Designed miniproteins, single chains, continued (2). Designs and how they scored, part 60

Each design is a single chain, and the fold is of that chain. pLDDT is the mean over its residues in the fold that is shown.

## One batch from the design tools (miniprotein)

Design m6197
Fold by ESMFold2-Fast:
Structure m6197 (fold): chain A 58 residues (1-58)
Amino acid sequence: SKEKEEAAEELAEGAVERAKKLGGTEEAIEQARENAKEMAETLTAEQNREYAEGLKAA
């Protein structure tokens, strides 16, 4: 759904920002994005939003 896709995008963005803060390589940042996308497919839109907010708060 569009709502789930938007939540998944926010989760992926949060994962990328976190990887950059940890000084990750370009490969590590790309891996973090892919991992977030895979996780987002298994979660509900609500869970994806909560995880994205958690990443931004950390």
Scores: mean pLDDT 76

Design m6198
Fold by ESMFold2-Fast:
Parts: structure tokens; sequence; C-alpha cells
Structure m6198 (fold): chain A 80 residues (1-80)
């Protein structure tokens, strides 16, 4: 489905952005938070093909909210 393909593309992009951010920081706490976020994206990618479109939409909303909070925490740690 186009929804699953778009979700996979968005998640792979987010994962690459997080991996690049992890390389750029020397803050150990930021690295830990980024690594956990990457792990959650990888676990979601494993489950994506088993979800209905409705389940996928809800799960994507929840994951997106989580990733926004990760971005805020990492930003605050890196500006110190």
Amino acid sequence: SALKENAKEALETAKKDLEELKKQTKNEKAKEIIEEAIKKIEEFLKKIDSLSDEELKKAMQELTGYLVEVGKEVYELMKK
C-alpha cells in the first residue's frame, strides 16, 4: 500500500537523520537518547507490514510525537 511505502520512506529518512546527528554530538546522554530512538524506529519498521492502515496511522502519530520530544531533548542537551 502507498501508506505503508510512504511510512517506510519517512522512517528510513528519520533514522538516517538521527544516525547523522549521533555522529555530530559528543554529549553521551544525547547519544543514548538518539540510539534508543533509532531502535524504536527499527522495531516499528519490523511491524509495519502486519498493521492495518488504521493501526498504521495511529502508530505513526504516536511515533512522530515521540520523535518530536526526542528532538527537543537532544537539542537542549547539545546547546549546553
Scores: mean pLDDT 85

Design m6199
Fold by ESMFold2-Fast:
Structure m6199 (fold): chain A 69 residues (1-69)
Amino acid sequence: GERLRETILRLIALKLRLIGLELELEMLKKKLKPDDKELEEKIKKIEEEIKELEKEIEKLEKEIAELES
């Protein structure tokens, strides 16, 4: 029971963080001007963090499926 609950809460937390980063990325892309290297670098960092979160979410979803079996 508790391990499944903890894993679900962690999954929810990561999904909320992912939504937050996707919204930030959207806002930054709307502000992007040619030759804004600082903004381009920030966008790249957020895109990399999104990819890492997506992998972690997939891993936790698989763990939940195994715990429900």
Scores: mean pLDDT 82

Design m6200
Fold by ESMFold2-Fast:
Structure m6200 (fold): chain A 73 residues (1-73)
Amino acid sequence: SSELEKKIKELEKEIERLKKEKEEIEKELEKLLADPSTSPLEIARQETVLAVVEGAIDFLERVKKKLKEELEK
């Protein structure tokens, strides 16, 4: 189905965007961890944001897998 192919492409684009966002968050977290003056609360907040983005990527990857399975039928 062309509709399923379009949805898969849209999900792939969103996943790529979120992966780039994740990389930026990871780089900021590395900077915070390298600074001994950084508050543990700042680290915890950034780790929470990272977890949310990782959860979103995982969810969309699962949706993409299901749509690909439907397309292969």
Scores: mean pLDDT 87

Design m6201
Fold by ESMFold2-Fast:
Structure m6201 (fold): chain A 92 residues (1-92)
Amino acid sequence: SMAAQQAAQQAAREVERRGGQGTVEVQGNTVTIVARGLNVPTMAGMMAGAVEAEFLGAEVETKVSGDTLTITITGKDPAVAARGAQAVASGV
């Protein structure tokens, strides 16, 4: 969906603004946001956004591997996925 794709791209741009590297992928109702090189407070903000996404009805998986944070957001529909991705973007 365009809304999920726009929200995901916003999260990637916020990661880049904070000096990290952001990549995103949207597959149906699933948004994957990968962030590298962020400091601990910024990562904590993204993780708080992931918790908010779960409260909004999305299913969220968070994985930390080295300096890489991966957040996978799955909604029951594209609108839920988009709202979840927006919550993560707002946490950066």
Scores: mean pLDDT 81

Design m6202
Fold by ESMFold2-Fast:
Structure m6202 (fold): chain A 89 residues (1-89)
Amino acid sequence: MEELIKELKEAIEKLRQAVAEGNDEEAYRWGVRALELIQKLLDEGKYEEAIKGAEEVMDVARQLKDPLLRAVMELGAATILAVAKSKLK
């Protein structure tokens, strides 16, 4: 679990850097990696961590200049948020 959380933090940092640099290709790569790691947190029952990660990915994705890549990343994060929040009820 500690390794998974560390990898997620690194992926989100790389995603933020790529978005700040206007590099949509790198932003997409790190965004996909972050979503994969968040999905693994969901599968392991770490719903609060998954929610935090998905919210961070969604916030960063809203800054993407490419509307298609932004929509894909927002949809992925929103789906994870919906599933994780449903498990906490």
Scores: mean pLDDT 82

Design m6203
Fold by ESMFold2-Fast:
Structure m6203 (fold): chain A 74 residues (1-74)
Amino acid sequence: ASAEERRAILEETRPEFSEEEIALAERLAEAAERVGVEALRAAVAPVAEAAADASREEQLAALGAAVEALLAAA
């Protein structure tokens, strides 16, 4: 699956009205395309685990930061 397809899946399973989630989905799609899905999963898995009990806003911020760090390291 391409990064674009990853984004489409996220959008499809998310509420129709969510600007933050769409923006995050696009960043995730870009990261998957540039570094690969495996590297992206390795980067976000510990962050998702650490933020599992956090608010939705905090979870989105943490995932976004992880994606940006991964892209900066690439």
Scores: mean pLDDT 71

Design m6204
Fold by ESMFold2-Fast:
Structure m6204 (fold): chain A 62 residues (1-62)
Amino acid sequence: GEPVTITITGSGPGIRSDGSFIEPGTVLTGVIERVTDDGFILVRLTEDGQRALLGEDHVEIA
């Protein structure tokens, strides 16, 4: 899919594939690879090629 801008809006779960947490207010660019039935979004980050797992209720997508 096309790259989208994703903003972390709350203190929900956000973690990169290297195990680092993503702080609230972080703006990410990446491709949404999958949305899970339990409300998580898996994103491939454009800048470093890492995957990030984000809570669907704690992100804005533009």
Scores: mean pLDDT 76

Design m6205
Fold by ESMFold2-Fast:
Structure m6205 (fold): chain A 55 residues (1-55)
Amino acid sequence: GDAEARALAEEARRALEAGDFERAQRLGVKVSLLGAHDLARELGAEMRRALEELA
């Protein structure tokens, strides 16, 4: 449900803060599979920005 998708998204953001991009990506995929398409897209943009800062 929406609450589960939001919880996974918050966990994905914490993974990004820790530099765990693989975990963040897996959590983002789970958010997408729950049907939270806009939230998954938002997480994808956040992940791309974080990776650009490292490159």
Scores: mean pLDDT 81

Design m6206
Fold by ESMFold2-Fast:
Structure m6206 (fold): chain A 65 residues (1-65)
Amino acid sequence: MKTADQLTLEAGGLLNEGKYEEAIKMAEEALKIDPNHRRAWGLLAEAYRKAGKYELAEEYREKAA
């Protein structure tokens, strides 16, 4: 099974490809495995920001801090 680190790395790759919805899904799966994974929270914030969901992006940015 994939680890939270592996899912977070894949989410980062998807963000670079412009696949924001898939990046969000991968980062959420990482957080189901490790809810304290700061990098996954940061990727969720970035993915929501790039998807135009600025309110959610700000909320998740706070959790990454």
Scores: mean pLDDT 80

Design m6207
Fold by ESMFold2-Fast:
Structure m6207 (fold): chain A 88 residues (1-88)
Amino acid sequence: MEKLLEEIKKRLEELGFETSDVVIDEEKNQATFTVLKDGLPVADVIIDFEKKKITLITPSGTEYTFDSIDDFLKTLKEIVEKLERLSQ
């Protein structure tokens, strides 16, 4: 449980993202947090430790589910790049 969450947080921080306080739901084996860029929320994340899945929820409410950290981070980066383009 903790290793997957810590790895995801570390890799997000290495990419220049901040994370909110993590809410852990022991009954559901889930962790939920918000990803921020320059203090602005860019996505909500749900980690399902039992199913080993990562769900990414965009500000528009679109949901993406991943079986790998690499695919999750790639999609998050693409979403943030698109959001930055729309703000210019």
Scores: mean pLDDT 81

Design m6208
Fold by ESMFold2-Fast:
Structure m6208 (fold): chain A 91 residues (1-91)
Amino acid sequence: SLTKEELEAEAEVGMALIEAAVVRLGVEKNKLSIEELEEAIKKLKEMKERLEKLARELEKSNPEVAKLAREAVKVLEETIELLEKKLKELK
């Protein structure tokens, strides 16, 4: 069974992947304002920092969950780059 910390990490991974998917759809549908893009970038960066910390903390106790957190970090990094590119095009 997962510890509370490991379960929290898996939940954080799920939340990050949902948020990334939602903002990507917003970009594709051209529905995000400059302010919404800036807020999304800030939010995804905060989620990335939390997942990087969780990946480090879980590396020895649950390497599978740590791996999922690192994979989510990569998705967030790619999504942030997409949003930053869109923001530059609008400014």
Scores: mean pLDDT 86

Design m6209
Fold by ESMFold2-Fast:
Structure m6209 (fold): chain A 55 residues (1-55)
Amino acid sequence: SLLEKEIERYLEVLEKDPSNKSAFLQIEDILRRMKDLGYPQEVIDKYEKKLESLK
């Protein structure tokens, strides 16, 4: 999906620069949009877990 491609891109940016607050906020916004659109919880959990590992 488009949102999964976008979140993966921002996660790669954050992996390279953990201080990038804009990338962090974009990932959180995408996760919220995925929840609002009814994405499977397993998909959301996967990306939330990866984001937590980069904090």
Scores: mean pLDDT 83

Design m6210
Fold by ESMFold2-Fast:
Structure m6210 (fold): chain A 58 residues (1-58)
Amino acid sequence: SLEEARAKVTTLARALGLPLDEARIDRAARAYLESLEAAKNPFDEGLSLAELGRLLTE
């Protein structure tokens, strides 16, 4: 769910020492969910931690 994705992204941002900006967290969480929904096989995984970090600092 989006709420669970936001919680996971918030935990990642906190672990990386990034600002807890609600708009950036929401954007990253939505992108993460969309990437998971688009995955069609075991090798098509969601956004990496590096990609999520970029969205949080953008």
Scores: mean pLDDT 70

Design m6211
Fold by ESMFold2-Fast:
Structure m6211 (fold): chain A 85 residues (1-85)
Amino acid sequence: SRLKELERRAAVLYSAASILIAGGDFAESLGDLETARELYKKAAELLREAIRLVEEALSLDPENEDLRKFLETIRRKLEEVEKRI
């Protein structure tokens, strides 16, 4: 279904962003602040796309509490990452 496709795509983007954040944290631990910042910027872009997909999914299933919680989780992660850019 369209709903399941949106959920799956958002989850993949969130996972990819998490990998980039881990890479940024590692670069930062090595003193490579430029690489860390670029990885955090890329992660933020993926998180914004994930938010868009979850918002579209919620438009199809407005009472879905799991999607609402996932949206809150992504928004919180985006705010954390943006503070590091």
Scores: mean pLDDT 92

Design m6212
Fold by ESMFold2-Fast:
Structure m6212 (fold): chain A 90 residues (1-90)
Amino acid sequence: VSEEVKEKLEKKLKELKSLSKETLEKMIEGLEGLLKTDPDNVGLLIQLGLLYYVLEKYDEAIEIFEQALKLEPDNEEAKYLLELAKEKKK
C-alpha cells in the first residue's frame, strides 16, 4: 500500500471519528440504500466498511472489505482497511 493511500485513509478515519454515532449511522443507511441499486460498487463498499470500522463494528467492516476485494482483488484501499480491521480483532 502506498504512503499516499495510507495518509488519505488515516485523514478520512480521523474526520469520521469526529462525527457523532447518530450521523455515522445515518450515513450507513444512505450508503446501504445506494448499494441496493449498485451492489457491486467497490467505492461505496469501501465507504460503508470505513463507517462500520469507525463505529467499532469490526466484523461487519471485515465482511464488507472482503466483498470489495472479491470484486477488485488488487484494490489497495480495501487491502489496507481489511488489515486494519483484522488488527483490531486480535
Scores: mean pLDDT 84

Design m6213
Fold by ESMFold2-Fast:
Structure m6213 (fold): chain A 80 residues (1-80)
Amino acid sequence: MKLLEEVEELIKKMEETLKEMPKDSPLKPILEKALKDFKEFVLRVGLGEIQGSEELKKEWEEFKKKLEELIEKAREEIKA
């Protein structure tokens, strides 16, 4: 299912970004918490429920946007 692939891709992308981040990065604990919160959201709600609910789809889109923004900021820090 496409949603499962998107979730797995996002988790992998966040985990790889965390490995590449400097040890003293102020963004590292923020990204770690965001990854944990996202994994808990997916586990609690389930992918099928997200597909079946307009409200849960909105929450998924907000999580995706927030996580992508955090990943981009972290990648800018890695490049510096």
Scores: mean pLDDT 75

Design m6214
Fold by ESMFold2-Fast:
Structure m6214 (fold): chain A 90 residues (1-90)
Amino acid sequence: DPEREERERLLEELIEALRNRDWERARELLLKLSSEYSDKLPDDLETRENIATTVNLLEKLGIPKNMALEPEIARRVAEALKELYPDLKK
């Protein structure tokens, strides 16, 4: 699936940009991985918490408020942030 492979590549590049504190690259990659925010919240609490964590990162990087990451991407980004930058969540 080309879309899945593209998302995986962008996600790997995003995690590397976050690791290297390359905020310009991280912003570009987040914009590519983001979709327009839905008011439909997932039923799963863990997924909601992962989305909330990534929304805070998006806000700090100046990404439009109507943009959010897909749940699986949000999960992997949230996991990377927990390990690399605990303070970035504030």
Scores: mean pLDDT 68

Design m6215
Fold by ESMFold2-Fast:
Structure m6215 (fold): chain A 69 residues (1-69)
Amino acid sequence: SAMAEKLLEEAQGYAVLGLIYLEQGKPELAIRYARKALELAEKAKELGGDEEAAQRIMEVARKIIEEAE
């Protein structure tokens, strides 16, 4: 669905922001944006979006959270 595609695009954007803040040594912001990416990718998957794309974004988001904590 168009909504699921938009959510995946937004999730990808938040995952990228999470990586940028992690590299800048800002773990609180990295976790914040990674959690947003995870939530949006999960919602996109529930709406029948691309499961492989959602899983890739969720994996990246989880790694950001793990490294920042």
Scores: mean pLDDT 88

Design m6216
Fold by ESMFold2-Fast:
Structure m6216 (fold): chain A 68 residues (1-68)
Amino acid sequence: MADLEELIAYLRRQREENRDNPEAVAHLEAAIAQLETIRANPDLSEDERQALLQALGDNLERVYQLKR
């Protein structure tokens, strides 16, 4: 739980640091929402959790591409 909360806090900081890049902010918001979904739903199946983590990774990859 603490690890997820720390990661969410880190991504919220990244969102603030990138606030001048609306596309990066949108992908960071999606990543935060995915982590909050995992945190709010402890009964998620392993497959559901893996799907959310995959989508999280895709959103973070997109942010890195946008930073150039």
Scores: mean pLDDT 77

Design m6217
Fold by ESMFold2-Fast:
Structure m6217 (fold): chain A 82 residues (1-82)
Amino acid sequence: MPSPEEVARFVGLLLRALGAALDGDAEEAVRALQEALDFAEEKGDEEGLRLVLLTARAVKELLPEAAEELEELMRRAEELLR
């Protein structure tokens, strides 16, 4: 299980992605989600991977211009869950 500090960092990345999406900052939103995905993958955190997938779906609805990059990120998260 990740430490409380690691959990806070992970949640912070998801919140950063959502905040960037609300600001219309596609580059920062994708970057934050990519960091969160890499963190969850490194830790073998299946619940973290599911949260990344859920957050990426929300960000994709807010940022249609980033849909291709977000769909690729979502595919990677889904493959890691199989």
Scores: mean pLDDT 84

Design m6218
Fold by ESMFold2-Fast:
Structure m6218 (fold): chain A 55 residues (1-55)
Amino acid sequence: IKELVEKGEEAEKKGDYKTAGEYYTEAHEKAVEEGDSKTAQELAKKAYEAYRKYL
């Protein structure tokens, strides 16, 4: 999970919001599988905001 979030943040810093959204979405799926509802919700929000910046 942490590695996927870091890759998403790196992609976002480079302006690649589509790739950032994809990494955040994958991290969200793993957080759901681990039962971490709080982290899952935060990652869903990050994915949503990345996709909005992508337009």
Scores: mean pLDDT 78

Design m6219
Fold by ESMFold2-Fast:
Structure m6219 (fold): chain A 97 residues (1-97)
Amino acid sequence: EELFKRGIKKYEELIKKDPNNATAHNNLGGEYYALGKYDEAIKHYQKAIEIDPNNADAYLNLGRALEKQGKTEEAKKYYQKAIEIDPTNQYAKRALA
């Protein structure tokens, strides 16, 4: 679909203007996740965390992508980190139960 190409292009352009835009890296990862491209999604979520280590959404999204690859124990580590940053995150709490 045309929409995913527009989203990817939008966030790539934001990153070209500001390579340290953690939100743009996290959102670009989300576009790849929606396409089932979990390896690409993981790379972008990891970059978001590298730029902003307190980005709870990036840790949550990284955990979700790892679960899609069957890496459940690795995913749990990132869900735990997401709750440490944002204790109100119900998805991460349920994923650890």
Scores: mean pLDDT 84

Design m6220
Fold by ESMFold2-Fast:
Structure m6220 (fold): chain A 57 residues (1-57)
Amino acid sequence: EIEEFIKAAKEALEKSTDPKTQENLKKVIDELESYKKQLETAINELRKAIEDLRKAL
C-alpha cells in the first residue's frame, strides 16, 4: 500500500545522517505522494462511473 511506502521512506529520512541519502529519500517521498494523489483521483473517477451506470439502469 502506497501509504506504507511513504511512511517507511519518511522514517528512513529521519534515521539518515547522510545528506545524499536524505536528498534521495526526499525525492522518493515526493514521487510517492504524487502517485498517491493520482491513484485517489482515478478511484474517485471510477466511483463516479459506477454511480452513472446505476442512474442509467
Scores: mean pLDDT 79

Design m6221
Fold by ESMFold2-Fast:
Structure m6221 (fold): chain A 92 residues (1-92)
Amino acid sequence: LIDEAREYLGEGIDAYYEKKYEEAIEHFKKAAELARKAGDKELEARALTYLGRAYYEQEKYEEAVEAYKKALELAPNSTAAKENLEEAEKKL
């Protein structure tokens, strides 16, 4: 589960930097699901933070905000998730 979650996270990150945001979103959703099943809150939060970034790049700001809020619930000290949430909320 954790190794599969990391694999999907990596594939999602590659798709994200290639600007294949739809593919990135599907990979990040799978990574977050597998991390949650494994009980790895930090990995789940990381996948959700990247999911939010991919939604933001597609101008899906409400979905981005939702993903970042979930990431912060799992990792309250995540500076990246907090900063990205504030930026996405400005677009609403």
Scores: mean pLDDT 87

Design m6222
Fold by ESMFold2-Fast:
Structure m6222 (fold): chain A 85 residues (1-85)
Amino acid sequence: MELTVEVEAPTREAAAALLTRLIAEGQKYGAFDDAEVSGRRAVVTARTSKEDQAKELAARFRRIAAEVGATRVRVELRPSAADLA
């Protein structure tokens, strides 16, 4: 499973805070893969073989974004090539 979280924040500082918290949450699950920040937009990618873990992590990412005051949140779950056969 590949989880991509894209968030927009009201300020660059809020985007940096969001990025830090999202990375830390992904690392707690051992699932953190990549992170990018551009101005007020942050993107975090996480990978896990466990669908339930991916769903829980997606819910946690949405909660963190809401707590930090993200103006936009998009969370996508996709099967990785390793999960497709």
Scores: mean pLDDT 79

Design m6223
Fold by ESMFold2-Fast:
Structure m6223 (fold): chain A 92 residues (1-92)
Amino acid sequence: GEKEKLIEEAKKIIERAKEVKEEAEKILEEQDNPMAEKAIELAEKAIKLAEEAIEGVETGSKSLEEVKKLLLEAEEELGLAEIHVAIAKKVS
């Protein structure tokens, strides 16, 4: 159903955001990199928004429109995190 699809989308965002965070953390282990630090912050925001979307679906505390808005915001934060980690890799 629609609820199951939204939960799967949120889980995919969380998985990718965790991958971006791990890549950025690995860069920071070798050298200070402000782009890597920003990628971690943005990835953590994406995870939080996607987790709020899952909770909203599971508890029924949020409408489907509110959940879709949270997922859109999570995707935007994830996209910014991916850009920042890509820049971090080039300046490392």
Scores: mean pLDDT 89

Design m6224
Fold by ESMFold2-Fast:
Structure m6224 (fold): chain A 64 residues (1-64)
Amino acid sequence: LKEKYESLSEREQKVLDLALKGASQEQIAKELGISKATVSRLLKRALEHLGVKSVEEARELFAA
């Protein structure tokens, strides 16, 4: 898991971290200075790379 997380880009890691903490895509976009569409794209890539289908599934994966 850690190796998969570390292989994500810095932006993908930041988007994933904020989403796991419960931030909305709008809040993440504001925090990182990017568009909501970019947040959605980066989050989708991060989830695909981790092999999970949702932020909820990713949260369970990191909680285990």
Scores: mean pLDDT 78

Design m6225
Fold by ESMFold2-Fast:
Structure m6225 (fold): chain A 69 residues (1-69)
Amino acid sequence: LEKADALLELAKEYRKKGKELMKKKTKEDILKGIGYILRGIGLAIEAALLYLKAGGSEEEARKIIEEGA
């Protein structure tokens, strides 16, 4: 689960950074913000898939995706 935990942490960081950039309202900051949010979503999906592959529950995997997206 080490990789899944690391990806989920990174997903949360990217989402947080993306949301903060979106508040800036400049074109460049908004584009960067969107980029971080999309990367965060992808990382959360990867974390959920790795969690399932490691024998984790489907319910917990759904929570990871919901929290990471």
Scores: mean pLDDT 78

Design m6226
Fold by ESMFold2-Fast:
Structure m6226 (fold): chain A 55 residues (1-55)
Amino acid sequence: KINLSDEAERAIMRAVFERGRLTPAEIRELARRFGVPESTVRAAARKILAAIAAG
């Protein structure tokens, strides 16, 4: 499992906070931008969305 940089985590968090569920195209763009797998971005986005929904 690849660790995300703080910058990548903030970018994913901002996108989820503004848009909610990310589209496959948005996940692919973030993955390409930060050099991480799409699965890593998708997992991070899901975790962030769940945290927002729970709080």
Scores: mean pLDDT 78

Design m6227
Fold by ESMFold2-Fast:
Structure m6227 (fold): chain A 88 residues (1-88)
Amino acid sequence: MESKQKELVKKIEELVKRIEELERELERALKEGDFKKADKIMEEITKLIKEMDKLYNQLSEDVQKQMRPKLLHAIAIAIRSVGAMVES
């Protein structure tokens, strides 16, 4: 059980890092006016958020408390990304 929790945490951490990279790519695409590329990046962010939520729900309550700030950070990126798309 503990080894599975560590693997889930590592996967969530990797997903958060990927979402942070995609936020930077999205900002660049929007600045360049590449809305087709921006749409694809948004679809990828949405898929990663769903995958992260699925992994998070497999964690024990104690580990969920530790990982909650990282989950909220990734969700905040997704919300800001949607806002940027609407304003552009």
Scores: mean pLDDT 83

Design m6228
Fold by ESMFold2-Fast:
Structure m6228 (fold): chain A 80 residues (1-80)
Amino acid sequence: MAEPTPRELEVLRAISTLSPRHEATARELAEHLGVSQATVRRTLARLEARGLVERRRAANGETFYRLSDAGGRYLAAHRA
């Protein structure tokens, strides 16, 4: 596996900690990490392409990002 970037690890950890369901919006992640939503969305797109995060659209138009089983295993393997 390619080595995770510090931002990828921070996003995965934030998803795992912000909700017991292991899901969060890009807005919640941006607020938690102190970065722009654009930065978070770019990181989430890379994680989704790798199968580490899954995307769900809610009825109100909000997009939620959930830690996949692969994402959970990846985070556990790279947790310091």
Scores: mean pLDDT 77

Design m6229
Fold by ESMFold2-Fast:
Structure m6229 (fold): chain A 76 residues (1-76)
Amino acid sequence: SSLYGQAHGLIMSGIYYLQQRNYEGAIEYYEKAAQKLLEAGDNEGAAVMYEQAARIAEKAGNLELAEKYRKKAEEL
């Protein structure tokens, strides 16, 4: 559907920024994808997006942000 299509496009953008080592951009797009998945009722898919954002935050050296995203994933 259109929500899943939007989430997929946002994930592709996140992957692109991750490949460019633009960790801030990658996190932003994975967070937007999580929001679209939540709107679609896909809590498991949203949790995966938050887990990816947490891993990227760790690569960026931002442990506080990584903990924030892990908590969001665990609460779904």
Scores: mean pLDDT 90

Design m6230
Fold by ESMFold2-Fast:
Structure m6230 (fold): chain A 69 residues (1-69)
Amino acid sequence: MDKEYLDAVVEGSLHVMAGTIALKQGDLEEAKKHYEKAAEAFERAAELRPEDEAAKAEAELLRKLAEEL
């Protein structure tokens, strides 16, 4: 499960970066999609390691950020 967890964290982190770039460019639709995908990735990471409160918190914050867009 280590690879699946790391893959999920990496995927989430890449989407956070892409979403932030889209926000700086004013592309709210693209930013929303990336933050939604990032939240999904961190939700998978939290499911693989239920004790990982950081992954759960990150997913919740990204979901709220996507909802604001």
Scores: mean pLDDT 84

Design m6231
Fold by ESMFold2-Fast:
Structure m6231 (fold): chain A 62 residues (1-62)
Amino acid sequence: SDEELEELAKKYGLSVSGVRALVELIRNKELSRDFLVDLLVREGRLSRAQAEELVKELEKIG
């Protein structure tokens, strides 16, 4: 699982700890999908399409 988190971090220009925190938030259902997409656009500096694809990949892990 750590290798998958490292690959996602590198692909989307995020920290490994950041990606791990996002997986935990999804697993615990603490944030809505729309909120996560908006967070990644604002804080992660991703396009909306990139943020939506990342959330989809994170949902597959968590």
Scores: mean pLDDT 78

Design m6232
Fold by ESMFold2-Fast:
Structure m6232 (fold): chain A 60 residues (1-60)
Amino acid sequence: MASLSDEVLEKIDEVLKKKGFKDWSDLLAKHSKEEVKEFIETEVKKEAGEKVAEEALKAL
């Protein structure tokens, strides 16, 4: 099952809020998979760490 843990989602949502997005579901609905991947590999990795970024990429 490609489900993110609540803790991982919370860390992603913190990064998203800082960049002006609503949440993870809003990001996935409005952006391409490639744009989301770039955001994870840059902003999520930088702010929340590599482990959170890897879990987010697996959920795509």
Scores: mean pLDDT 77

Design m6233
Fold by ESMFold2-Fast:
Structure m6233 (fold): chain A 64 residues (1-64)
Amino acid sequence: AMTADVVNQQVDILLKAGKEEAAFHLVRDNAAIGVDVTESNKKLAAHLRKIGRDDLAAEVEKFA
């Protein structure tokens, strides 16, 4: 399992690459196995709202 810090770093890398769906799946899958995704979730939700994907941002916030 990844640590919270590793997940946070990977989310930043994926978002810089324009891979929002991959970032969403990474956060979801790590939350499901008990990793603390609070910071990653917050960053991803903010990015998704900035690009107009409010529905996906709401789904991400459920994993915090």
Scores: mean pLDDT 80

